# Ledger of designs, part 87: designed miniproteins, single chains, continued (5)

Each design is a single chain, and the fold is of that chain. pLDDT is the mean over its residues in the fold that is shown.

## One batch from the design tools (miniprotein)

Design m19203
Fold by ESMFold2-Fast:
Structure m19203 (fold): chain A 100 residues (1-100)
Amino acid sequence: SAMDEIRRLLEEIRRLVDQAIDRVRAGDRDGALRLLDEMSRLVDRLIEIALETGDRELAGKAALIGASVTSAKLALRFEGSDSVILKTLEKIKEEIEEME
């Protein structure tokens, strides 16, 4: 069902966020970027499901997560501070918990 797919995607994004936080803390910014690229793909799938089902709330929340993922990617690529990146990743976790 669409709900089962949404739940699996949210659980995958949560795991990737935790891994990205660990990578940033370890100084592995390239590893964190690869995890954020995977998160972007999963967020795009959430948006597709929202469009297919007409779920405006899911679409809005997925778009906000996508914006935060993009912000974290830009900060990693353009030498943003670890504190800013980590705060953005923690915000993604909070947004996912509000969707559950």
Scores: mean pLDDT 88

Design m19204
Fold by ESMFold2-Fast:
Structure m19204 (fold): chain A 67 residues (1-67)
Amino acid sequence: MLDDHIDSVDRAIDDANTELDNAKKKYDEYTKNGDEVGKKNYQDTIDRLNTLIGHLNGVRADLRAMK
């Protein structure tokens, strides 16, 4: 059912946003500690999560357009 797929995508977006918030907190933590490697790794994670969330929002919009 289309609504079931939209609900699954919504959960994936929520999970990705939770990971993004956690990654941003880790980025701030490593910034305070002067850990440039940790900062870089979490910046890369943040960038990947932002890209994923963008794609998931696109999929959600496409699924809703089918209703």
Scores: mean pLDDT 82

Design m19205
Fold by ESMFold2-Fast:
Structure m19205 (fold): chain A 87 residues (1-87)
Amino acid sequence: SEPLSVEEMLARLEEEEKKLEELMEEKGVDEEVKEKLRELLERAREAIREGKFEEAMRLLLEAGLLLAKALGASEEDLAAFEATLAK
């Protein structure tokens, strides 16, 4: 399988960001959380452009955990999610 180019990764991230914005609107996520999530996604996008893929993955994980918590995930559920991604 051919790895994604930087341009393809950025396009995929943009598509996922659009889906996340729709989900946040539907679930009534707090505006402060939305702003922090957008900042994390922008930082991840910059990391991808710079070839800092490990940093980008950390930022995307932080964004995912923040979103999960905002959607009502417990600390136990968040820990299980982190453990699953570490494999």
Scores: mean pLDDT 76

Design m19206
Fold by ESMFold2-Fast:
Structure m19206 (fold): chain A 86 residues (1-86)
Amino acid sequence: SKAVSVAVGGAIRAIGHLLDGNYEEAIEALEEAAREVGKLLGKPEEGEKTAEEAREVFKKYVEEGKPWEGLHEAVKIIFEMLDKLS
């Protein structure tokens, strides 16, 4: 599905940015994916909420020196939204 492709694409872009040490670009890629998935599934408000939750979780993990765990949890939040709205 297009929503799955958007979520996967966002995760791949975020991984690439994180490998380069670009934390802001990594979470922006996930936020954009969450918003687009929400729009595709007719729930733009859920996409916005999920983007905000993903950023907050990622930020907390980065502050603890765990950016890869933060990426994992942010990606999980987006896929949980996808499952709920599918």
Scores: mean pLDDT 88

Design m19207
Fold by ESMFold2-Fast:
Structure m19207 (fold): chain A 58 residues (1-58)
Amino acid sequence: MDELKKKLEELVKQIGEQLTKLKAEAGSAEDVVLDEETQKLIKEAGEIQHELAELEAK
């Protein structure tokens, strides 16, 4: 459980960094297009978040 929480925190941090970078490059938050790497990080974070929720759902 703690390992999954740590991995989720690292992924959220990386996603935040990538989103900030993409927003800066696009010049507008509305024109941001997620690259494949950022999309993979988001999916992985979502899967870990779902597993954690199921493990704690008692």
Scores: mean pLDDT 75

Design m19208
Fold by ESMFold2-Fast:
Structure m19208 (fold): chain A 62 residues (1-62)
Amino acid sequence: AADGRRGAELGAAGDARGGGEAAARGGEAAGGPGPGANALGMGLAGDAEGAARAGRGAAEAA
């Protein structure tokens, strides 16, 4: 029984898919050996920040 959630979840998933496909193309074409390495470093930092956020959410929800 996820009537309203279906729209929200599909929208979020669709945006993530579309954005990922476009970003992958741009990053692959422009992010060759030099600039691509810099983008990968930023991804690592984002992962750490995401983990910190997840910890906060869990602590607040508990």
Scores: mean pLDDT 46

Design m19209
Fold by ESMFold2-Fast:
Structure m19209 (fold): chain A 116 residues (1-116)
Amino acid sequence: AVTVTESGGGTVPAGGSLTLTSNFSGGDVGSISWFQQKPGEPLEGIASALFDDGGAVVALSAAGRFSVSTDKANNTAYLNMSNLQVEDTATYYNAAGEGTSGKLSYGEGAQVTVVA
């Protein structure tokens, strides 16, 4: 089973940038997905990538402001967030897909608070 450890959350002013980091151990990661959960809203997928190729599909609402990068040698994935807006305030979860299976392992979430 893959263990997902998330870090990099915090409070940032509107217009600022933040990078969330997810580190993996205990298994082979084939894919990653980033999810956003705003207060009182359901969990929403915002980005996904194959771990090896760095190709990402970013949700339309975050397109152009958020990007995904991966570092396979260090078993790490990043969510790079730019021009953050108050509406981006949420808990962000990384999920790792083990190999080519449908099995997902979730991190504990990183809280991001954007202040006006």
Scores: mean pLDDT 81

Design m19210
Fold by ESMFold2-Fast:
Structure m19210 (fold): chain A 80 residues (1-80)
Amino acid sequence: SLKERVEKLLAAAERVAEILRSTGDPEMLKVAEEIEKAIKELRETDLSDVEKVNQVIKRLLALLQEATDVHLRLSERRAA
């Protein structure tokens, strides 16, 4: 169901935000804050508003991709 998919996505996103916060890196902390804002918006969104739910989900997925990109970029900058 949509509700189950949203709940699984929220759980995954919360875990990613926690990991990013644990790094103490300013760029990762910024992405964590943006993910946390999207999580809050999705939790406050009426699941019957499918268009709005899909828009927030797309933004959250984009932020999760950005988290991966930031991680790779920071790893490359610190490689010899």
Scores: mean pLDDT 81

Design m19211
Fold by ESMFold2-Fast:
Structure m19211 (fold): chain A 51 residues (1-51)
Amino acid sequence: RRLVRAVELLLETDLTLAEVAFEVGYSSQSHLSRAFKAAVGVPPGEVRAGR
């Protein structure tokens, strides 16, 4: 659920990765990046770069 919201923010907004992390309830960009890569298979920065 939380990571679906993160994907939406990455594709629909220009928020920084740190801002996306805090918006979806992670303590840091690094924590988001680890969780996102584990669940999605790629880091959140790669999702944004590919839009």
Scores: mean pLDDT 77

Design m19212
Fold by ESMFold2-Fast:
Structure m19212 (fold): chain A 87 residues (1-87)
Amino acid sequence: SMEELQRRAERELKAIIAAAFLEGKVTDEMIDTAARLLGISKEDVKKLIEKIKALPEAEQREYLKKVFGLTDEEIERGRKLLEEHLY
């Protein structure tokens, strides 16, 4: 169904953005998209990125998993998709 395809697309987009946040490869477009996907302001997304950077490296991935509702496998998939120039 269209709803199933949309849910899968949103999960993949969340995974790509989470991977970008982990790698410090953040664009303004990604901030805009994260704000829309999470239902928060762009300013709140920027604060979220600052929080991630302040965390020990080992905790950054776990924090992003909780914020975006993702698994380790989904974040790793997002990293691979980020390299494929989807934008």
Scores: mean pLDDT 82

Design m19213
Fold by ESMFold2-Fast:
Structure m19213 (fold): chain A 66 residues (1-66)
Amino acid sequence: SEIEELEEKIKEIDKKIEEIEAELKKLLEEEEDKYSPEILELEEELGILELERAVLKVVLKKLKEK
């Protein structure tokens, strides 16, 4: 089912987001500079994943409405 495949993909993205958020939390606690290149790279990756999740959720909603 396309709905099931999308739900699984969203779950995978959610897991990646949780992993990046955990890493960001550790870096923000350890780093004196909150704008370090490592923090900025993780924030960019998080933003991309959140955008992908949002797009997939819109597609999932459209499929469930039919």
Scores: mean pLDDT 81

Design m19214
Fold by ESMFold2-Fast:
Structure m19214 (fold): chain A 82 residues (1-82)
Amino acid sequence: SAEDYLEEGKRLFEEGRYEEAIEKYEKAIELDPRYAEAYLNLGKVLAALGRYEEAIEYYLKAIVLDPNYEEARKNGAKIGAK
């Protein structure tokens, strides 16, 4: 399921396996294109890789899908302030 891919991606991210985490988050989005949490976590892994422009784009997608997603707003603002 989309949730299973999200949880696997989170585990890989915690292990520092960023490219594998991206693959799992992309699979979650493929199964559920409105999965705000998957966009948030994809933004987090992209930021960890220094891909800040892409990270901000995905944080904005998470906010559009769920305007109450405070973590996406905070993470995007931190990158934008740099």
Scores: mean pLDDT 82

Design m19215
Fold by ESMFold2-Fast:
Structure m19215 (fold): chain A 87 residues (1-87)
Amino acid sequence: SVRDLAEKAMEVAEKFGYGEQARELAERFIEAVDNKDYEKAIEALTGLIDLLAEALRKMDDFSPENIDAAVVLVAAATLRAALKSKL
């Protein structure tokens, strides 16, 4: 679900020191989706994608944590493309 994706993004970002920023963006994203405000949902999700991409730049190997970050990033990017198709 959308909430599950947001929660996973927060958990991944928190492991790389972005927990507070990710929480704020995840809350904005969930609120926007619940309100069917797809423009705001895309903005918040883009912020989460940017944080996850920055976390991946700190990656020095393909540990499970870094693989999880990559998987969540791909899932978030796919969802953003789907949301853009509704505009």
Scores: mean pLDDT 81

Design m19216
Fold by ESMFold2-Fast:
Order: C-alpha cells, then sequence, then structure tokens
Structure m19216 (fold): chain A 85 residues (1-85)
C-alpha cells in the first residue's frame, strides 16, 4: 500500500468557488493525481504523476498571483494522510 497525502485547497475567485485537490506520495513528495473544480464542476484532471505535478504547480502559481491582485481569497487549505491499497 502507498501512503498518500491529500491536499485540498478551496478558494473564491471572481465570485466562483474553485477547488484544487492534490494527492501526493508521502515517500517521494510527488503528486500522483490532481483535479481542479469550478463551482463543483470538474474543469481539468491529471491522473499521471508528471501531469499532476505540472497542474499542481501551475494552479498554485496562478492562485498566488490572483491573491496578490486581490482577485482571489483562500477559504480553506486541508491536508490529510491515509494509506491507500
Amino acid sequence: PRTVRHHRYVFTYKGKKVVLEVDEDVTTGRALHAALYEDGELVVEATEPASANVLKHEALKLIEEELKKGEATIESEVEKTEVVE
């Protein structure tokens, strides 16, 4: 079994609720899966590690830029670890 760390970022951007979910391998620190939701709808999903790491990096970078502009607000950031079969 892998030990996976789940990160869930919830923020508001231009009146929309945006959720970034990232699953990471605890031993390597690499993203295994990433998904971006807008108002509850899946916008983009990366199921391969390479694509998941790119999506995580790009999404977090864009959110940081929008936070600096005052266009976005972080509602919550949650981290949870579990063992996956």
Scores: mean pLDDT 78

Design m19217
Fold by ESMFold2-Fast:
Structure m19217 (fold): chain A 90 residues (1-90)
Amino acid sequence: SVEERLRKAIEESSSLGIRAAAYAQLALLYLKRGDREKAREYAEKALEFIKQGATDPEAYRLLAEALEGLGEKELARELREKSEQLFKQR
């Protein structure tokens, strides 16, 4: 399942970016299912890995999408801008 793959990525990866992206994808999955509380919890976990130094532009983009779905429009905009900046630097 998608959840199984995402959980495995979180447990087996040493990459902060992969873990952040996986948590952001879980947040989006739970938003699609209508579980806004779990979506917020997973989005907060993704944000924590970003604060720890994750620089994967895809993790920023996915988290921005999840935060926009949760009504966090300003934070989503900031992360989307950072995603574009990180992509251009690589």
Scores: mean pLDDT 85

Design m19218
Fold by ESMFold2-Fast:
Structure m19218 (fold): chain A 67 residues (1-67)
Amino acid sequence: MAIWEGGQAATLINKYGLSPQEATEVIEYARENGLSFEDVVKAIDELKAEGKPITVENIKKKLEELK
């Protein structure tokens, strides 16, 4: 198991309710697109503010808007 910034993955799981698999998928997507962990947190916070469900698909869509 590759621990990619263990504290960041733990934040996605514990604070935002993502599974370990979902957290890994979001982190990999952000990395592949040159986005930071702070961009991921911003995307999730914007989804929460808009009352949208926190899903991998919705997070990816928000991350695309931040490019």
Scores: mean pLDDT 76

Design m19219
Fold by ESMFold2-Fast:
Order: structure tokens, then C-alpha cells, then sequence
Structure m19219 (fold): chain A 66 residues (1-66)
């Protein structure tokens, strides 16, 4: 999850984030990702499960909503 860690490191307190999690992610991975994002002060404003094809080889996409 190196890509997720890199994106999370760029988050600022008060950022609003859309979170797209692969359908292959476990419940533990989903909870960990939410905790990681919120620990950086960002707020998850949208969360959805996406097909593996939408994030091939990845677990999650994190997008800052402007």
C-alpha cells in the first residue's frame, strides 16, 4: 500500500477525500485505510467499492475533493 501512504502524506487537515476501495479489500484493510486518512485530519466525504478493473493491481484510490 505504498501508493496510499504517499497520497496520505500529502493530505492536509480539513481536506475532503473521496475513497474508492477495491472489491478485493478485506474489512480490516478498509478500516485501516479510513483510520489512516482521518489520522491526517482529512474527512472522508465519499466511499465506494470499485471493481478490481478500475484499480488494477491496487487496493484503493484516494482523491482530494476540491
Amino acid sequence: IAGVNAIVAELKPGDKVALYISETASEEQRKGLRTLIESNGAKIVEERTVPEADIPGGLVVVEVVE
Scores: mean pLDDT 69

Design m19220
Fold by ESMFold2-Fast:
Structure m19220 (fold): chain A 58 residues (1-58)
Amino acid sequence: TKNAEAAKAAAEAGDSAAAGTAGYESRLVSGNQEMARKAAEAAGRGDAEAAAEYGVQG
C-alpha cells in the first residue's frame, strides 16, 4: 500500500517518526493492532528500519 511504501522511504531517510506513523496507519487499516503497536514502539526508540518492517511485513 502507499503507507507501506512511505514507511520504507522514511526508514531509508532515517526518519523513525514518519516510518512509525506510516507503518502504524497501514496496520491499523488491516486490523492488526499488535503490529501497529510494535511499529509505534520501534519509532519511539528511533529504530526507523524496525518501525517500517513492523508496518509493512507483519
Scores: mean pLDDT 65

Design m19221
Fold by ESMFold2-Fast:
Structure m19221 (fold): chain A 76 residues (1-76)
Amino acid sequence: SEEIERLRRALERLREGASPADVMRELGDFETAANIEAALQSTKTPEERDQALKAATRATEYLLEQRLKLLEKKLG
C-alpha cells in the first residue's frame, strides 16, 4: 500500500507540472532522473528543450501508470 500511495502522489505531482526528473528522484530512481536531466541539457534550442521536456513528461507518466497498474493487479 505504501508503494502504491507513493506512485499515486508521484503521478499527481507530475500532472501538476512537477519536473519528471524531480518526480523520479523523489521515487528513489536517481538513474532515470539523471538521464532525463542529461537529455534536457543536451538540447541546443529552447524549442528542442520544450519538445524534450514534453517527451520526458509523457514517458514518465506512462511508466508510472504502468507500474501502478501492475502493483494494483498483484495486490488485488
Scores: mean pLDDT 85

Design m19222
Fold by ESMFold2-Fast:
Structure m19222 (fold): chain A 93 residues (1-93)
Amino acid sequence: MEEFEKLSPEDIQRRRELAREIVDRIENAMAEAAWKSLSPEDKKKVEEVIKEEGLTPREARDFLFNVDLILVREGKKEVTDEILERALELTRG
């Protein structure tokens, strides 16, 4: 934290923007890993919901995170309609 005390407000803002970019890249990598972990059948189920609900690329990423989170937390290996519905609700807030 002391390293930032000697920086201009502009330099501090630039470092904050870089931190946001790093977070976004990590989130993108996590979403890609989650996608690759799904079976071909489960991928189709996720794609269908994204298409039917008209999710933006960002919302689709969040939806995929929520699907993976529910699968991991509940020890499930297969995507069900219940999981898709719950993940969609989490994505919408």
Scores: mean pLDDT 76

Design m19223
Fold by ESMFold2-Fast:
Structure m19223 (fold): chain A 62 residues (1-62)
Amino acid sequence: SPPAMTDEQIVAIVEARARELARRDREAALQLLDDAIEHFRSQGNEEAAARLEALRAEVEAA
């Protein structure tokens, strides 16, 4: 069986998906990031949430 994914790996996948989605649908990319930020905050992972908030600001400014 493959090893379980770490939060760092999940964040990297969310970042990659959000960047790709932002090229076609900015609103959907922002929604994905909002959902992921809420998820990591609910789990107490403030570092992951802050990293995704930085990407959200980048996507919104583009």
Scores: mean pLDDT 84

Design m19224
Fold by ESMFold2-Fast:
Structure m19224 (fold): chain A 80 residues (1-80)
Amino acid sequence: MIEEASKKLDELAEEVAERTGLPLEQARFVVGTAVAYSADGIEAAKEALRERLKSLGVEVPDDFIEEVAKKAYEIYKLNA
């Protein structure tokens, strides 16, 4: 359901904000981008996530990218 997907997106955005130090609105944008690119698969979500975080000056380990991309893909699946 759209409501459940929205709630999980907010939860993931809060997690990303806490772990990266980004403002919540920026974290929502990052997570939303990963969810949108999940339509083209999990590797597309990972690539979009890496590029967005780099543009914001945030360096994260590959395991963080993988965790967040997997969660974004799950959110995408709830809405598919």
Scores: mean pLDDT 81

Design m19225
Fold by ESMFold2-Fast:
Structure m19225 (fold): chain A 79 residues (1-79)
Amino acid sequence: SHPSLATSLNNIGNVYKNQGKLDEALKLYEQAADIYAKVLGPDHPNVATSLNNIGNVYKNQGKLDEALKLYEQALKIHQ
């Protein structure tokens, strides 16, 4: 199913992130977030998880303002 694909994309993205392949990780997390939002709705916890993953990539790249924006979006979903 599409949600299973998004979960796999997040898992592969985590591997790329751990290898320091931040641009590759970012693409996979963005694809996962898009699939989760379209299939499960934008307020689903899996969307928040993907947004946090994207935020962590930006933080690791030193893009702190971009990271903060993604973390705040994820926080609004968890409220």
Scores: mean pLDDT 86

Design m19226
Fold by ESMFold2-Fast:
Structure m19226 (fold): chain A 55 residues (1-55)
Amino acid sequence: SRAEKVEQIRKLFEEGVELAKKLLAETNEDKRKALVSQIKKIAQEIKELSEELYA
């Protein structure tokens, strides 16, 4: 349902914020690259869900 997709977007946004906090504290280059990759994946999932809601 639409409400379920909105809740999924909210949870993904919260996950993205937590990963961004970890990225700001991280000094290891390989771990930083992994965090950036995870944030990009979450951003893409939010984009796709948003397009499905408003298409």
Scores: mean pLDDT 86

Design m19227
Fold by ESMFold2-Fast:
Structure m19227 (fold): chain A 70 residues (1-70)
Amino acid sequence: MSEIEKLSIRSTGLAIRGIGAIIDGDSAAAKKQAAEIREIGKQAESLGDTDLAKQAYNLADLLEKQAESL
């Protein structure tokens, strides 16, 4: 499995957990997952995968905004 594939799988797992935290009303958990997804975006960017980086940043922004509205 490539490094990019590992980051993509990790990002998906964190997204599922972040959405679960939003459903449960757990703002702190949702923000934590968003921060970890943002770090994956930075790692993807450093590896030259700008598409994965943009997807990760957009997802982190979405989770942060939803967490702030809880």
Scores: mean pLDDT 84

Design m19228
Fold by ESMFold2-Fast:
Structure m19228 (fold): chain A 109 residues (1-109)
Amino acid sequence: SLEELIKTLEKLIEELKDKDPEEAAQLLNALGLLYYEQKKYEEAIKYYKEAIEILKDSPYIARIYTNLGLAYYEQKKYEEALEYFEKAIEIDPTNEEAKENLEKVKKEL
């Protein structure tokens, strides 16, 4: 079940924070995505931001920035969404999802 999956991820993240921060951050992103799917955007944003704080020097940050942009967009926080899509594109200029969502956000501003 989704609830059991979340509990499993939370336990794994806690264990991995000291041993493998990169994997812990990837699991934090996955936990954020599970909350996003439940339309719990505030919780999703919290976990995405925790993942970024761990991943200060990784290309994987571009994916998390895209997820942050999407969560802010769903909350109609278009200026924040714009900022994170721009950050994602700066790290990965080939990210078509971030580019398409950037154009959608610009139409709302």
Scores: mean pLDDT 86

Design m19229
Fold by ESMFold2-Fast:
Structure m19229 (fold): chain A 68 residues (1-68)
Amino acid sequence: ELSPVEVLQLIARKYQEAVEKGDFEKAKKYKELLNELIDDLHANQDDPEKVREAVKKYLEKLKEIEKE
């Protein structure tokens, strides 16, 4: 299972790849996903179980963006 930091790094990497390819539509989606994850992790930083749930939720959203 990926840690929260690893998931943040993964989404950030996908964002950078999209920007480098000139795929600004995908880049926008990855940036929005990254910001949502950061906000969710910050809101639940004292609850490890909610952090774990957030990680799983945003990994699923990442897969949805990738399938587009």
Scores: mean pLDDT 82

Design m19230
Fold by ESMFold2-Fast:
Structure m19230 (fold): chain A 55 residues (1-55)
Amino acid sequence: NREEVEQKIKDLEELRKISLEQAREEAKNNPEAIEKAEKQIELETNKRIAELKKE
């Protein structure tokens, strides 16, 4: 169902925001670690959203 997919996408977007906040707090003394974590979170979230929409 497209409606279920849209709800899951919203949940993933919300989780992304929470995960980013946690990553920044945990790696506050290491800007490179924060950037790597942010990129990984974005990649994983985007991949899951794409899979939900197509696969």
Scores: mean pLDDT 78

Design m19231
Fold by ESMFold2-Fast:
Parts: structure tokens; sequence; C-alpha cells
Structure m19231 (fold): chain A 82 residues (1-82)
């Protein structure tokens, strides 16, 4: 249902906020990197589910959370090379 998909979106946004907080605290671990990758995978799946359901607004929000998770992963990679 649309409510279930939106609940999943809210969960992913909360998980992304927590991952970002831990990274800012210097708590970078392989488990945290795996968590960010999981958010990317689930965000992409949610986008496909939203498109299949005809919910373009939810699909856009899923794209945004996925893109923010990708940028976070790239920021970690850049900081590790500094």
Amino acid sequence: SAEELRAELRELEARLREARRRIRAGEVSDALLDEVREIIDRGSALERQAIAAGDRELAREAIIVTAEAVLLLLQIELERRE
C-alpha cells in the first residue's frame, strides 16, 4: 500500500540520518559502510515499487534518499584519501 511504502521511506530517511551522525562523529566502520550501501539498495527498490504503483511523488522522494546515501558514501571515500 502507499502507506506501507511511505513508512519504508521514513525508515530509510531515519537510517540515513543516523549513518550521517555516526560518520560526523568519526565512527566510520565496515558495518556503517555496509549500512549506507543497504540504504542505497533499499532506496532503489522503493523507487521501482513506487513507479510500479504509479506514485511519482514517492518515486522522486526515493530517488532523493538514494542520491543522498550515494553522496554520503562518496564523501567517506574522499575523506579516507585525504
Scores: mean pLDDT 87

Design m19232
Fold by ESMFold2-Fast:
Structure m19232 (fold): chain A 66 residues (1-66)
Amino acid sequence: SREEKQELIRKAIEAIKAGDYEEAERLMVRIALMSTPEEIELLNEAGRAIRAGDYEKAIELLETLL
């Protein structure tokens, strides 16, 4: 559902803020299963941002999905 997806996105953002990048990426995989191809590309970009240490960009990209 949209509500479940939005809750997972909020949890992923909070995981990034807490420095739990492994949990954030696990949540992003779950979000991807509920997402369009366009949203999956955005999630892939957010994952690349996390791995590059650009956490602010990752959060901004995830907030776009809310």
Scores: mean pLDDT 88

Design m19233
Fold by ESMFold2-Fast:
Structure m19233 (fold): chain A 64 residues (1-64)
Amino acid sequence: LDEDIEAGINEALFRMALSILLTLEGIKLSEEQRERLLAELMEEYPEVPKNLVEIVRERIEELL
């Protein structure tokens, strides 16, 4: 598979997972904060980690 295709799929999966997670947990982030968090997660992880909920909670506390 093309690396660009895999990168695009991973970004889509991160966006979807983050959106679902934030909605289910009742966490409200600004669009700017969400995009920043997404970029940082994608830089640190090549794919969506199983403990994304815990990671997101820790990062939200750091963003405050």
Scores: mean pLDDT 73

Design m19234
Fold by ESMFold2-Fast:
Structure m19234 (fold): chain A 69 residues (1-69)
Amino acid sequence: SELTKLVTQLVGARLRQVAYRVELDLLESRKDEIPEEEYAARVAEAEALLKEAEEEAKKLEEQIEELLK
């Protein structure tokens, strides 16, 4: 089923969003233990990957909505 494939991909994108948000929370909780430059780099990378996962999820949600019309 095409719906099952898209839903599976959406679940994957949402799991990546949760993972990156957890990573950002962990980085913030350990900010004083990480060199400032390394902290800034890791936060920037996680935020960029989170944005990518959010855009992927949005695109998949739109595809699922079109399929269900």
Scores: mean pLDDT 89

Design m19235
Fold by ESMFold2-Fast:
Parts: structure tokens; C-alpha cells; sequence
Structure m19235 (fold): chain A 64 residues (1-64)
């Protein structure tokens, strides 16, 4: 699952830092501002699986 690939420490949450680093590894170099715009996180900097899947859908639309 994509979520497990991004959830590096296995705690069930993905931080914005982890998201940015994993996207950079895949050739996507996004700023913190772009990530906040795409993922619409309130500033706690963490996403659960449901939030991540919603954010990933937005990201795929942004890249088209």
C-alpha cells in the first residue's frame, strides 16, 4: 500500500516532512506551501490513512 511506503516509522500517521521527502525521492520537488495547498492540512503536520488517500488523489489531479 502507498500509505505504508510513506509511513516510514509505522505509527499510522504521515508528517508533511515525510511526505515531501518521499515525493522528492519519486522526482516531485514540492515546496511546503504547495504541499499545504494540495493537502489542506490545518498545521498539525500529520495525516492519517484517510487524509493521506484524499491528499494523494488531489496530488494526482494537480500533476495532470
Amino acid sequence: SEFKEFDTDGDGYISLVEMREKLKEKGLNLSDEELLEIFDVDGDGFMDKAEFEKALKKLKEYLK
Scores: mean pLDDT 70

Design m19236
Fold by ESMFold2-Fast:
Structure m19236 (fold): chain A 62 residues (1-62)
Amino acid sequence: MEVDMDLVQAELYLMLGTIYEKAGDLKKAAEAYLKAAEYYEKAGDLERAKELRERAEELLAK
């Protein structure tokens, strides 16, 4: 059985980003979302990657 390791990493970093965002650690949340976006791009999910980059930029602009 094959697993997409890039997709697994993307989902883990996405979860980490949401945890930091809820904790108010906007910089750490943005860093985690950017890492998740990088792995989504490697997995071929360019649309999800774009959404996460935009979310990270929004958090950093605060």
Scores: mean pLDDT 82

Design m19237
Fold by ESMFold2-Fast:
Structure m19237 (fold): chain A 61 residues (1-61)
Amino acid sequence: GPAIEEARRLAEEGARLLREGRVEEGNRLFQKAHDILVNEGGLSVDEADRLLTRVVIEEGA
């Protein structure tokens, strides 16, 4: 749904920032993505963690 799509976009941007060495900014986007997945997307914490891990791997971060 829209919440999961938004969270995925934030996680992809977070991974890009990590690759650029912008660690604090990247971590803020991952925290926001996680919050959206759990609170708005209806995912469990474990499901949100797995999705974010997959995005980090796919984005090469």
Scores: mean pLDDT 86

Design m19238
Fold by ESMFold2-Fast:
Structure m19238 (fold): chain A 102 residues (1-102)
Amino acid sequence: DVEKLKERLEELMKRAEEIRKRAEELGNELVAVEADRLYETLLSLLKLLEEAAKNKDQETIEKIKQVIDQIEEELDFLEENLDLSNEEVAEKLRERAKELSK
């Protein structure tokens, strides 16, 4: 259901903005930058979803759904790590990126 995926994207974009704002308030610049990056990715996916829906491209819609699930997990990670120092966040982000590239 394209409408439900759109609602998920809009909700995740709102979460990303809230995480960025909280990270900025706490001085956690790396989490703030990462949350902003995820927001821009979600915005791009929303546009791609609208195009895929118009073109009835089910393969692209399914791929977008998989990416949404991954981004939700990334936002959960950022939210759990809001209270960490910039150095600790940087180390955790590097380890996570390394795991995802395996």
Scores: mean pLDDT 80

Design m19239
Fold by ESMFold2-Fast:
Structure m19239 (fold): chain A 83 residues (1-83)
Amino acid sequence: MSMVEKIEKELEEMVREVERLAEETKRTGRSGLERLLEKGQQALDWAKQQMDKYPEASPVVQKGAGRIVELTREAAEYVLEQE
């Protein structure tokens, strides 16, 4: 098993957690959004660290990071619309 494969699996798990928190945020509003932003930032920081250490993982990391940013933005826009 390569490091790229391990990074991909970890990112997939992080994306699933962020997706779950994004759905929770739509129900809980600002409180859920704070948790989502914290978890999203932690995932993005980890992803950047992995990309810096393993440049070959860059395409996988950028795809996962892009999805996390998208999910976080969509949830934030939804919460702002409700306020």
Scores: mean pLDDT 83

